Designed miniproteins, single chains. Designs and how they scored, part 60

Each design is a single chain, and the fold is of that chain. pLDDT is the mean over its residues in the fold that is shown.

## One batch from the design tools (miniprotein)

Design m2209
Fold by ESMFold2-Fast:
Structure m2209 (fold): chain A 66 residues (1-66)
Amino acid sequence: SMEELKKKLEELEKELEELERQGVRAVIDGNHAEYERIKARAAELKKEAAKIAEQLGDKSRAQKYG
């Protein structure tokens, strides 16, 4: 349903925000391997967020993550 898609998008946005914080920490720590892993995971979640945003007709969010 549309409400389930909205909740899933919100969950993905929260996970992306956590990954952003982890990415900053990895840079500060000089852990390049962890930073690359975090970037790859974030890219995957952004693809899913873009798909859900398109299904919801949310063009702004689809463009933001696509």
Scores: mean pLDDT 88

Design m2210
Fold by ESMFold2-Fast:
Structure m2210 (fold): chain A 69 residues (1-69)
Amino acid sequence: SDETARNLLRGGIEAAKLGNFKSAALMAEAAARLATDEKVKELAREAARYAEEGNGEKAIEYLKEALKE
């Protein structure tokens, strides 16, 4: 559901802030799968990629942008 996707985006931001990039990536990927909005899916997938690369700042930026949709 979209609300579950939004909760996963929020969880991903918290995980990334704590430096838990593996959890942030998994939460962002789950949000991308569960979201119905294509822009949210795209932003969440990009956030997951940045988290996997260890770029927490970019991961948080993209997760926050996904939440604005």
Scores: mean pLDDT 88

Design m2211
Fold by ESMFold2-Fast:
Formats: C-alpha cells, sequence, structure tokens
Structure m2211 (fold): chain A 85 residues (1-85)
C-alpha cells in the first residue's frame, strides 16, 4: 500500500495516493515513511494543516526523514521539526 501510494503520487493522483497511505497506516500505524508520504501528498493537495499533522507524526517516529524531503518541502519540515524540540 505504501508503494502503491508512492506510484499514485508520482502520477499526480494525489487523492488516490492519500487513500493508499491511510490504508497502509490502518495496518501499521507506526510506519514513519507512510506518515511522511501522506504529509507530502496532503501538501500537494493544499491541505497544509493536515500535512503538518502527518509530517509531525513522521518526524516523531523517524527524524531522519527530513533528509529525504524535496528542496521545496524542506523549509516546511524544518519548521515542524523545530516545533518538536
Amino acid sequence: LNNLGVTLSNLGRHEEAEKAYRKALAIQPNFAEAHFNLGKTLKKLGRDEEAEVAYREALKLNPTLLDQASEEDKPFLEKIKASLL
């Protein structure tokens, strides 16, 4: 499901990617990468508040996911990481 979400997101099918990531998280709630990918997808959908929640959960589970962020998303994620200190 996480791999399906990544594929759908890369195709610009962000709403379907969101559903795939949410299904992955229903099976494995502590899957940091799925929370991270959900956050990225929500941000592309303009749902920045929900994206922040998903990114916060991802960074709480695995802070090194910040290194995998796109240059466009890095400042947003750095601000979220700072708020967790």
Scores: mean pLDDT 79

Design m2212
Fold by ESMFold2-Fast:
Structure m2212 (fold): chain A 90 residues (1-90)
Amino acid sequence: AQEYNDKGIELYDEGKLEEAKEYYEKAIALDPNYALAWLNLGRVLAALGKLEEAKEAFKKAEEISGLSPEELYAKYLSENPEEARRIAAE
């Protein structure tokens, strides 16, 4: 599950939004309780203009994690210092 989520993040950063969506969906198919994959699916759906689907994905991330999408993303960055440094440099 994590490997597909990580590939989705790579594709999202490259602007390959449809491909990123497919990999987040693969991560969720392997682990439906992977809150970060649901959060990332919501982000890519919103970027694609699929706002209703994005809301559903964010709701799933919140139901699984008990955190808001913003809090879940902040937790991810705190647990992934290299990614946090990359974002801060941009």
Scores: mean pLDDT 76

Design m2213
Fold by ESMFold2-Fast:
Structure m2213 (fold): chain A 88 residues (1-88)
Amino acid sequence: MTKEEVYQLAAELNRNAPPEEAVLLFSAPNKSEEELLEAAKEAAKKSGAEILDVLGTYRVGNTTYLLVRVSIDDESVREALITLYLNS
């Protein structure tokens, strides 16, 4: 899997998410899945979201990619994430 394929997957997962949910993509070089999940939990909490599930972990070279499902109160968050990931 390439970086581009991971970002495309994140965008598609957000398109198919229910209105109360979004998918966040986190990435870091030379970090473990545990370290990335802790960072994801902090980021979600600061935005008023809660992590519901870990959808997948992908490694491309030395970079770890983490996809997590979160609860959201505003559907516009999902649309913003789709735009962000497609332009990354």
Scores: mean pLDDT 78

Design m2214
Fold by ESMFold2-Fast:
Structure m2214 (fold): chain A 60 residues (1-60)
Amino acid sequence: LSEEELALINEAAELRIQLIELGKEEEAERLFDEAMTAVLAGDLDAAREYIAKAKEVIAK
């Protein structure tokens, strides 16, 4: 994994923990799985989009 891919994975992991803390465990798992799949497929733009959606949910 590149440094950029690792940074996205780490950010997704942190957001997953925050969503679980908010009681949104199902949504946390879905968004994390989608972000990880995008990173592994080399689609970093899609990964960033899933991360942005997670941040939006947390900011509500």
Scores: mean pLDDT 80

Design m2215
Fold by ESMFold2-Fast:
Structure m2215 (fold): chain A 106 residues (1-106)
Amino acid sequence: LIDIYEEEIKENPNDAELWVRLGAVYLKEKKYEKAIEYYKKAIALSDPKSATHAAAKLLLGEAYLKQGKYEEAIEAYEEAIKTAEAAGDKEILEKAKENLEKAKKE
């Protein structure tokens, strides 16, 4: 799966959604540093008011939380909430709020 997304990114290096998908694969494999790097690329390449930007920030927060970086996770989730509200994405909004509450209890 990683190989497929890496080939797609070589052809479409500015496709923020592909960077999110690649990051998600690394997150699933518990390679949090690479996941964070790729989510940051997705954030830089995406429209600040898009669902993709919100998703990348949500997943960035999840990767930070997995590393025990609670302050960075909280900040990422708060940004994901603002972006999801601007994008009108209710699913990302609800997920970001749930993850924010979980991060705050740590």
Scores: mean pLDDT 83

Design m2216
Fold by ESMFold2-Fast:
Structure m2216 (fold): chain A 98 residues (1-98)
Amino acid sequence: MITPEEIEAAVLLIEAAVLLNIMKRGDKETVDEAAKRLVEVARRLSGLSGPVAADTLRAMAQIVEEALKIAEEKGVSPETIEELRRTLADLQARLAAA
């Protein structure tokens, strides 16, 4: 059965993957902007009222983890790096509780 929440989670995961690809090819400023948008996307996924599949949470956590590595390599703002770290920790905690 396809729920509205499953569709929204899938759309958010696609958006996150697009942002990660932008970060892989972007300059420092583009990476910082894309990382901030990725944090918002991941927070929206965590805010969904329905059950989010463990595989979806794991996929988002992998995207955020890879994004964090790129952000650190590009030397983006400490605030953006800390937001990515907190977002990753939240996703990992939710996955562990699922």
Scores: mean pLDDT 83

Design m2217
Fold by ESMFold2-Fast:
Structure m2217 (fold): chain A 59 residues (1-59)
Amino acid sequence: HMEEAEKVRKEAEERAQKLYDEAFQAMNSGDVDAARQLLAEANRVREEGEKKAEELMSK
């Protein structure tokens, strides 16, 4: 229960971190549109991870 929720959250954080890193690289290269899309995707990945963790804990 708790263990599975923690695993889901950690995996989402790792995926989001990679997307944040890619967003920063895109921003530094002047590709603002790509950076915005990557940031939105990173935020969505984190939100989905938190929602899944809550579902696992909400019984």
Scores: mean pLDDT 80

Design m2218
Fold by ESMFold2-Fast:
Structure m2218 (fold): chain A 51 residues (1-51)
Amino acid sequence: MREYDVSSPEGRVAAVEELLADPAQHALAETLLTDERIPAEARAALRARLA
């Protein structure tokens, strides 16, 4: 995994996108998607990719 600035919303989105690239890490990606700091539109798009 790359080092992302998880203190920023953009960094968290990038980290979730990298987790979604690995099916074994989808559960962790789903956990991070519960973070309210991720914008609602980005969260919805990432959840669609997870499904």
Scores: mean pLDDT 70

Design m2220
Fold by ESMFold2-Fast:
Structure m2220 (fold): chain A 76 residues (1-76)
Amino acid sequence: ARADELRAKAEEFKKKGDEAYQNGDYETAIKYYREALKYYVEAKAVARDDPQTVARLNAEIDELRKKIKELEEKLK
Protein backbone atom coordinates (compact mmCIF):
# COMPACT_ATOMS: atom_id res chain seq x y z
CA ALA A 1 0.00 0.00 0.00
CA ARG A 2 1.10 3.64 -0.53
CA ALA A 3 1.10 4.27 3.23
CA ASP A 4 3.44 1.28 3.71
CA GLU A 5 5.82 2.69 1.07
CA LEU A 6 5.84 6.08 2.82
CA ARG A 7 6.46 4.39 6.20
CA ALA A 8 9.37 2.43 4.69
CA LYS A 9 10.85 5.71 3.40
CA ALA A 10 10.40 7.30 6.85
CA GLU A 11 12.14 4.33 8.52
CA GLU A 12 15.03 4.61 6.01
CA PHE A 13 15.60 8.28 6.88
CA LYS A 14 15.18 7.55 10.61
CA LYS A 15 17.98 4.94 10.38
CA LYS A 16 20.23 7.50 8.65
CA GLY A 17 19.43 9.96 11.44
CA ASP A 18 20.27 7.32 14.07
CA GLU A 19 23.62 6.67 12.32
CA ALA A 20 24.46 10.40 12.35
CA TYR A 21 23.43 10.57 16.04
CA GLN A 22 25.76 7.67 16.91
CA ASN A 23 28.60 9.56 15.17
CA GLY A 24 27.86 12.70 17.25
CA ASP A 25 26.70 14.59 14.14
CA TYR A 26 23.55 16.03 15.71
CA GLU A 27 22.95 18.58 12.92
CA THR A 28 22.89 15.83 10.26
CA ALA A 29 20.77 13.64 12.57
CA ILE A 30 18.16 16.44 12.89
CA LYS A 31 18.11 16.84 9.07
CA TYR A 32 17.38 13.14 8.52
CA TYR A 33 14.85 12.99 11.39
CA ARG A 34 12.97 15.95 9.87
CA GLU A 35 12.89 14.14 6.52
CA ALA A 36 11.58 10.98 8.26
CA LEU A 37 8.92 13.10 10.00
CA LYS A 38 7.71 14.43 6.62
CA TYR A 39 7.20 10.87 5.32
CA TYR A 40 5.43 9.73 8.52
CA VAL A 41 3.03 12.71 8.21
CA GLU A 42 2.35 11.81 4.55
CA ALA A 43 1.76 8.16 5.53
CA LYS A 44 -0.73 9.32 8.18
CA ALA A 45 -2.65 11.40 5.60
CA VAL A 46 -2.87 8.40 3.22
CA ALA A 47 -3.90 6.01 6.05
CA ARG A 48 -6.71 8.30 7.34
CA ASP A 49 -9.32 5.52 6.94
CA ASP A 50 -7.36 3.13 9.24
CA PRO A 51 -7.61 4.41 12.86
CA GLN A 52 -5.15 1.80 14.22
CA THR A 53 -2.47 2.74 11.68
CA VAL A 54 -3.12 6.47 12.33
CA ALA A 55 -2.65 5.88 16.09
CA ARG A 56 0.68 4.09 15.51
CA LEU A 57 1.88 6.83 13.13
CA ASN A 58 0.88 9.52 15.67
CA ALA A 59 3.03 7.76 18.30
CA GLU A 60 5.99 7.58 15.87
CA ILE A 61 5.54 11.26 14.91
CA ASP A 62 5.38 12.35 18.58
CA GLU A 63 8.54 10.41 19.50
CA LEU A 64 10.43 11.79 16.49
CA ARG A 65 9.35 15.38 17.29
CA LYS A 66 10.60 14.96 20.88
CA LYS A 67 13.92 13.54 19.65
CA ILE A 68 14.41 16.45 17.22
CA LYS A 69 13.70 18.98 20.00
CA GLU A 70 16.16 17.27 22.37
CA LEU A 71 18.90 17.34 19.71
CA GLU A 72 18.19 21.00 18.87
CA GLU A 73 18.63 21.83 22.59
CA LYS A 74 21.99 19.98 22.60
CA LEU A 75 23.22 22.23 19.74
CA LYS A 76 22.54 25.42 21.76
Scores: mean pLDDT 84

Design m2221
Fold by ESMFold2-Fast:
Structure m2221 (fold): chain A 63 residues (1-63)
Amino acid sequence: MLSDLEIDKAIVIIAGAVLLTDPRLTPEQKAEIEKLIDEAFNAKTPEEVEKIRKRVLELSKSL
């Protein structure tokens, strides 16, 4: 059974991967999203995942 943390990590990773398909992204934004996806894979706490999720959302809103 997946924990809530593992489910939240998966959702954030998928959201970041989908955002990477947006042609409006700058190279700098693409690099930041790739870094956020990597950080999400390595996140150990719900607080770390929430911080990453918020940043992905902020980047999405900037487009």
Scores: mean pLDDT 81

Design m2222
Fold by ESMFold2-Fast:
Structure m2222 (fold): chain A 72 residues (1-72)
Amino acid sequence: SKAEEAEELLKRAQELKAAGKYQEAAELVREAAPVAEEAAYELASKFVSEEEAREIAEATREALLAEAEKLA
């Protein structure tokens, strides 16, 4: 699932961050951002409107991209 894909990328990014590889960690977070966006949309669309689910998904992507910028 997209949620599992995002989780795997973010776990790998956390390992790289712990190893001091901030640039590589940032790259994985950027790769995870669109996958997490899709996962957030799929989950949110079961509970809220399509428009609101899209807003939640976009916010998820933006939050991860902001975190990547802080790393490198």
Scores: mean pLDDT 87

Design m2223
Fold by ESMFold2-Fast:
Structure m2223 (fold): chain A 77 residues (1-77)
Amino acid sequence: SKEELEAAKKKLEEITKEIIEAIKNGDFEKAKKLLEEAEKYLVEKLKKLSPEEQKELIKFYYELLDKVEKEILKYLE
């Protein structure tokens, strides 16, 4: 449902904020664990969504991954 899609987006955004905080603190082990948890959460939620909602959630997740990548690159410079 649309409500389940929005709830999934919110949860992924919350996990992403925790990942970014871990990266800023140099805690890459925590960031890796949180990324694995986010991926598992995404896969489980996709099973409950329509094809159009799956497409939207996947696109949203890739936007969040772009933010994570930028933070990692910034830390390594």
Scores: mean pLDDT 87

Design m2224
Fold by ESMFold2-Fast:
Structure m2224 (fold): chain A 78 residues (1-78)
Amino acid sequence: LKKEAIEKLDEAVRAASPEYKEAVENAAKGIKKLIEEGRLEDAAEAARELARGLREKGDEKAAEYVEEARELIEEAIK
């Protein structure tokens, strides 16, 4: 689950529009650190906020990957 969530975050970075790619990469690094530290609830919340922001900017594909990562993180909690 954690490895799969990290892979989805990497896919989100790859899919992100050029103008948002650096911001998505930085956010993904933060979420990965929370996952590695076992702070899964914080990681899920951060992923939820990132997906929302990406959708507001119209980057639907990157948002979908981040949402998939959030679902995997939430599965790891329960």
Scores: mean pLDDT 82

Design m2225
Fold by ESMFold2-Fast:
Structure m2225 (fold): chain A 56 residues (1-56)
Amino acid sequence: MTLEEEIEKVREHAKKLGLSDEEIDIVINTLRELLKSGEASVEDIIKALEEVAKER
């Protein structure tokens, strides 16, 4: 899978969780940096998004 395909999946999940476009953009930027550095996986980012949505 390409990095862009993984980013798109995260964006789709964030929209379903009711996050705003601004919140989604922040997440996408964070995802790009973490995946490029190898510090996190897509699954880690999705889990973090679910935690943020629950705290709202």
Scores: mean pLDDT 73

Design m2226
Fold by ESMFold2-Fast:
Structure m2226 (fold): chain A 63 residues (1-63)
Amino acid sequence: SREQIEEAVRTAAALYEQGKSVDEIIETLVSQGVDYDLATTIANGIAAGIPAERILEILLKAY
């Protein structure tokens, strides 16, 4: 759902700011019920420096 995607992106951004690796972020999101491919897309987007708002815009158009 939209709310789940918004929460996943927020969680990923917060974990990245805390110094968590992409793999740790993916593991955390998957443990919270986020699909692996979606979790990988979010975590890599954040790590690449893509703004959270831009990631949300792209994902919310697809879902």
Scores: mean pLDDT 84

Design m2227
Fold by ESMFold2-Fast:
Structure m2227 (fold): chain A 75 residues (1-75)
Amino acid sequence: EEELRKKVIEHFKRAVEAAKAGDDQAAYQHLQEARRIAEKLSPEALRKVADELEKLGYPDFAEWLRRLAEQKAAA
């Protein structure tokens, strides 16, 4: 799970970097990969990733991951 958490954070960071560079295709691909990996994480792991992304200055991504964690926990 730790390996997957690091990969989700890395893909979100690369998506932001690509978007800032005007590479919308690369930004989209990194966001899709981050979402794909995030769906495999436990609710607890998703909250840990969200906390890390918020600290890195990505509150919108953190909010999305917290919502995903709530949806998974409500099953």
Scores: mean pLDDT 79

Design m2228
Fold by ESMFold2-Fast:
Structure m2228 (fold): chain A 68 residues (1-68)
Amino acid sequence: MSREELQRQAQAAGGAAAKAFAAGDLAGAAEGFRRAAEAYRQLGGPGNQANAETLLAAAERLEKLAEE
């Protein structure tokens, strides 16, 4: 996958996660943030790794909320 494709995947997944969250779909939001985190992880570099860690933490928080 190209760098541009990974960047688009990260943005699309993040946007889908934000939309799901706004609609009250916490599980869908968590899934979207995990997909975005994986794309940032694959892009590599310190900034992308930090973004991936932040998004994974957000996904874990939302997964916990979705179990309620």
Scores: mean pLDDT 82

Design m2229
Fold by ESMFold2-Fast:
Structure m2229 (fold): chain A 63 residues (1-63)
Amino acid sequence: SMEAAEEAARLAREGALAAGASERGAQTVGDMAKKEALEGLSDEEAIEAGRRARESALRNAQA
């Protein structure tokens, strides 16, 4: 759904920013996550992929 794709994009963007990406880089990552969610992932798969990316980025930023 569009709602799940937007949530996946938001999580992916937050993860990229946490990993030290620029705002442009984070926007690109978010846009790619949204496109992937709309084209091939279920709502649950899209949101889970976004969460995993964000968690990994936060762990790397704190290490």
Scores: mean pLDDT 74

Design m2230
Fold by ESMFold2-Fast:
Structure m2230 (fold): chain A 74 residues (1-74)
Amino acid sequence: RERLLDEAVALARELLRRHFSPELAALIEGRMEELRAAGDYDGLLALLESVAEGVAERDPEGAARLLALVEQLR
């Protein structure tokens, strides 16, 4: 679980850095860390899905990889 979650968060950060402004990427990364620290795993998975949806048009392969990791974490 923790290894897959770390992998999903790392991929989400990579996708954010590649496709979003530094300011927006930092805000979303901050929200991911907040949800993780609070133990809100359902909220974290929903945010990871939203990141995948946000990049799906520009990076369909990256989006698919992130969604596959989220499904494994459910």
Scores: mean pLDDT 80

Design m2231
Fold by ESMFold2-Fast:
Structure m2231 (fold): chain A 78 residues (1-78)
Amino acid sequence: DMEELVKKFAELYKKDQEKVIKFLKESILKEQGLEVPDSLLKSLVDKIVAAVEAGDIDEAVSLAAPFEKAIKEYVKES
């Protein structure tokens, strides 16, 4: 479920931020043909993690929705 997914994703991001950003960037480029700047992607992920840390899981899920496939694959591979 998305609540558990965003919580696990936040924990993985705290362990290795650069690895997460690289994976998401490559996944988005491959699946959607979009090249996202690292700074923008990091800002968006930081907001997801901040929402998880604040206990605002609904906000974290909402922010993560555009990246659901990439986040799910990263969590699965980790």
Scores: mean pLDDT 82

Design m2232
Fold by ESMFold2-Fast:
Structure m2232 (fold): chain A 96 residues (1-96)
Amino acid sequence: SEGREYYRQGREALAAGNYREAARYFELSARAFEREGDLGSAGMFYDNAGESYRLDGNYEKAAELYERAAELFRKAGDLENAERAEEKAKEARELA
């Protein structure tokens, strides 16, 4: 699927140390899974994008993506992952 191809590109960017490019590919992967109706996978990949922006030192973008992940996890009924993503978003905003 399109989401799997973007995920592969994100992993290649991470291996190259290009965290910002990795974050963009993980965002594209998340959007593809969201369009497929897989909200849980979409939330997970938005979380991965947030972590990649955090590694890039872009804490504001990291917080935005963690917040998006939390929203999708809540819609999927996954309160545990939603609360974890909300906590990561708060931590990222404190570092921004």
Scores: mean pLDDT 90

Design m2233
Fold by ESMFold2-Fast:
Structure m2233 (fold): chain A 56 residues (1-56)
Amino acid sequence: SEAERLAAEAVEAARAGDLERADRLGTLASIKSPSDEEARRIGEAVREAAREAAAR
């Protein structure tokens, strides 16, 4: 779905360290999500990817 596509791109952006792009794509994915639960899951995935990218 469109939400899944945007979520995948957001996670990839977060892993690359592009947090601005990750936030934009993650927000779009959550808006297009069919449920609040799915929107929350997308947000957690993006945040986790960002934490992994920042880890030393």
Scores: mean pLDDT 78

Design m2234
Fold by ESMFold2-Fast:
Structure m2234 (fold): chain A 67 residues (1-67)
Amino acid sequence: SSMAVEEIRRLTIEMFRLMAEITELELKAKQSKDPAEKKQYEAEIEKLNKEIEKIKKKIDEIEALMK
């Protein structure tokens, strides 16, 4: 349905925003000389990756219903 296509588009845009945040955090982690700060950035990246996984599962579920 057109609504399903729009939902996939919105989820895809959100996924790309989270990917951009991860890229910024990866750059900050590389630039930091403090091991504690690096671990903090890595923990935040892991949390964002889990949110991306949840979005991917939602997209997959919607696509499965369109088959």
Scores: mean pLDDT 88

Design m2235
Fold by ESMFold2-Fast:
Structure m2235 (fold): chain A 60 residues (1-60)
Amino acid sequence: MEEVLRLVDESVRALDAGDSQAAIEHATRAAQLGVDQGLWSPEQAQQFIDDFRRDAERAS
């Protein structure tokens, strides 16, 4: 659980630093771990990734 939250935090920090690629990579990894650990459904994880990618692409 802490690993998922840490990866989410890392993705946000990467986005703030202007590194959209790193931000998306961290967000994707967090979503994959969240599904694997039963924290999110695959649909919720995909929605999170899609929303984050959209924000990251706008920021770059």
Scores: mean pLDDT 76

Design m2237
Fold by ESMFold2-Fast:
Structure m2237 (fold): chain A 92 residues (1-92)
Amino acid sequence: SSLLEDEPELEEAVKNIQAFVDALLAGDTEKAEEYTDKLIETLKKIKNPVAREVAATLAIMALSLIEKSGDKNAPLARKARDRIAEAVREAL
């Protein structure tokens, strides 16, 4: 809870992850790409490395679940996961 209070970008990242999951489940590939870009931008703005790691881990976990459960949306979830993982490595 304190992480969300001290890091508004972390709260935004969590909301973007939720919106991304909803877009993927609805089959909205354009919105999913948009939310991936927004998530990466938000992660880069998080100054606290622990908060950034938490947000990135939550995003990767959510996308991995979609990749494992959804035939249609698996490639898009995989692409997003790889992009987020790379962004985290570059920021660390």
Scores: mean pLDDT 72

Design m2238
Fold by ESMFold2-Fast:
Structure m2238 (fold): chain A 69 residues (1-69)
Amino acid sequence: IMTLKAGDKVPADAEVVRHVSGSFFVDESLLTGEPIPVEKDPHSENEELKTVFSGTNVVSGEAEVRVTA
């Protein structure tokens, strides 16, 4: 378990386990080409919204994540 916050680069693929600050947004533009930040939510039914990917950047918020790969 590790905490990611605004300004951090995601070092490894990880599952979002909870929000610390109430919201958590990640820039996935290097992965998807989409410049709009994606809100990650541990309660989402969409697996991609529960996962942060290696090489993406946290743009706002703070969350606890569990490294999976």
Scores: mean pLDDT 77

Design m2239
Fold by ESMFold2-Fast:
Structure m2239 (fold): chain A 72 residues (1-72)
Amino acid sequence: SEKEELLAFIEKVKKRVEKYREEGLISQEEADELLERLEEVARQVEAGDPLAPLRAVAVAIEVVGLVLDGEL
């Protein structure tokens, strides 16, 4: 289902944030903020918010942007 796929996607993004923090690519503060936002988006997905998929993708893009800024 779309909801199940979105929750799985959010879980993968959360694991990526945790890995980037472990590898020192983002700060603890950045990781904590991103994880809090992903948790809120997961709640919105479970509530059936039609904008939740866009918010999930937006957070994923921010995660990639932080890593690219750290490497460039």
Scores: mean pLDDT 81

Design m2240
Fold by ESMFold2-Fast:
Structure m2240 (fold): chain A 97 residues (1-97)
Amino acid sequence: MTEEEDEKEMEELFEKAKELLKENPEEVKKLAKEIRERLEKLGLLEEYEKKLKELEEKYKELVEKVKKEVKASVEEIVAAILIVQHERHQEELAALQ
């Protein structure tokens, strides 16, 4: 029940990420590169790569669905999801102030 709700939310996030990757691939690629470079400077690149692999395995069907329609790495898909989540979070924070 809660798992089905989380699964639906992830499906919606991947769908919006796919749309963003189609419309603004360069913006997503830029963010993915910036995230990687920042994490490398913090010594967290190995943990980041491990988490990307775990995410790809956990959400394999959703990742494959995105990759079928757009040429994107898992790292770029994650960056697109972060943009979508950040926009939602900013809207929620704006509503509280």
Scores: mean pLDDT 78

Design m2241
Fold by ESMFold2-Fast:
Structure m2241 (fold): chain A 90 residues (1-90)
Amino acid sequence: SALEKALEELREKIEEADRLAAEGKEAAEAGDLERAAELYREAARLAEEVAEALLEKGEETGSEELREAAEGLRKQAELLRKVAEELAKK
């Protein structure tokens, strides 16, 4: 599918975003809230970049599936940014 091909092309960036989010969780659990906030912000940035790339491919191919995937990732990036903001306040 167009989605599967797009996700494969973006695989390294998706893996990096997931890794950063996991490291952010570990840092938060260890009480390093400043590091956790930075890691979550970087994960959100990469998730937004993936969402933008999927949106562009969705427009190019006419794929509603790609546009829906992009919207989901954008919402996930917003959540990660909110978590980072809350952690930075502590």
Scores: mean pLDDT 84

Design m2242
Fold by ESMFold2-Fast:
Structure m2242 (fold): chain A 73 residues (1-73)
Amino acid sequence: LTPEQLAEAELALARMKISLAKLLLSKGKNEEAIETAEEAIEMLKELAERYPQLREEAEEEIERAKEVIEEAK
């Protein structure tokens, strides 16, 4: 895998984590939903720092993850 392919895979994994966090929230697993969303945010922040070309996409996903955290509180 090239670094670029790995970055794309990490972005996809972060998106999957956000989907999982939303599923956990729908099941009333608020603590797990928050932790999963926070993991996605940290992953996306590091991706945006290393790959500025993915920054806009990463920021959009971070906002989605933040929505999960706000709903879980």
Scores: mean pLDDT 85

Design m2243
Fold by ESMFold2-Fast:
Structure m2243 (fold): chain A 86 residues (1-86)
Amino acid sequence: DYLEEAQKLLEEAAELARRAAEAAEANGDAELAETARRLAEEAEEAKKVLPELLAKLDEKEQKELVEGLKKQVEALRAQLEALEAA
């Protein structure tokens, strides 16, 4: 189910972004913290419109959206690891 997968990925993205904001703030990087907080807010907002968005997409487009979200979540994990290593 692409809707369930996408919702789970957006929830993970929001959690990672919030953690990245906390790590950035702890390291004194206010600009990065603000960017991360915005990403978390955008992920939560995307979750609200996701069912309507997916209803407008065909199966191939839904699969591509899920793949894109997976890559974004992987990127956020890498950024969080880098912030925690700093």
Scores: mean pLDDT 80

Design m2244
Fold by ESMFold2-Fast:
Parts: sequence; C-alpha cells; structure tokens
Structure m2244 (fold): chain A 103 residues (1-103)
Amino acid sequence: MAMAEEMAALQPELERLGLSGIDVEALAPFAPGDGVNEVYAELLLRALKAIVLAAQGRTAEAEERLGVEVEERDGVITVVASGLTPTTREEVTLRVTATFAPA
C-alpha cells in the first residue's frame, strides 16, 4: 500500500524532530468488521502527518489539511483523528500522543 511508504517516509523526520515516544489509543472502537483496521491505519497515518507538521510549528495547516484536532503542551503533541467505517458509517476516533525530547 502507498500508506506503508508514506509511514516509512515519516519515521526519519519524526526521529530528526526528537520523537521519544508514541502512544496510540482507540477512543471509539466498534464491532470488528472488514474495513475497520484500514480506517484505523488511515487515521494513524493522518495523525503522524499532523504530528510532523505541528512539531514544525505548522499546527493550523495540519488541522485544516488533515481534518484533525491538535493539542501541543510542553513537548507533547496530541492528535485526535476521526473517520467513518465504510459500510455502517459509524464514527471511529483515534488519539495519538507523541512525546519529544526537551530542547
């Protein structure tokens, strides 16, 4: 998938920005069905892109372009990304928290 290549491209940028840890939490898991894992993977990629942009001081661009909510506090960037399952149209929400080494 092109998604795996995009994730691989983000890893060296996150390392360069001083990423020290990532925590991923599913806030609204629904019954397991085809497509849910792909929705979570797409939300994770979107959140990682938003974390890179926010770490570069581009938080407003990340929120506008990726449709996510970003909170930054004391070297911790939290991104909340939401999507809909393809068949049932149920909301799926992923929270990604990235911790960066202090300068």
Scores: mean pLDDT 72

Design m2245
Fold by ESMFold2-Fast:
Structure m2245 (fold): chain A 63 residues (1-63)
Amino acid sequence: GEERERARKELEERMQALADAILAANPKAKAKVERVGEDTFRLTIEVDGKKYVFEASVDEYLS
C-alpha cells in the first residue's frame, strides 16, 4: 500500500543521508547503501580498519 511505498522511500533516503554524513565527517571512510531485497536495504561503513553493517527492512520498520 501507500504506507509501504512511503516507508521504502524514507528508509532509503535516511540510509543515504547517513552514509553521506559519515563520508563528509570521515574523508578516508567508505560508505555503501545497497538494496539486498525487494524491501531490504544494507548500509556498509568502513572506517579506521573497522567494518560496520546495518540492515533494515520495510517490514521491520512497519511492525
Scores: mean pLDDT 79

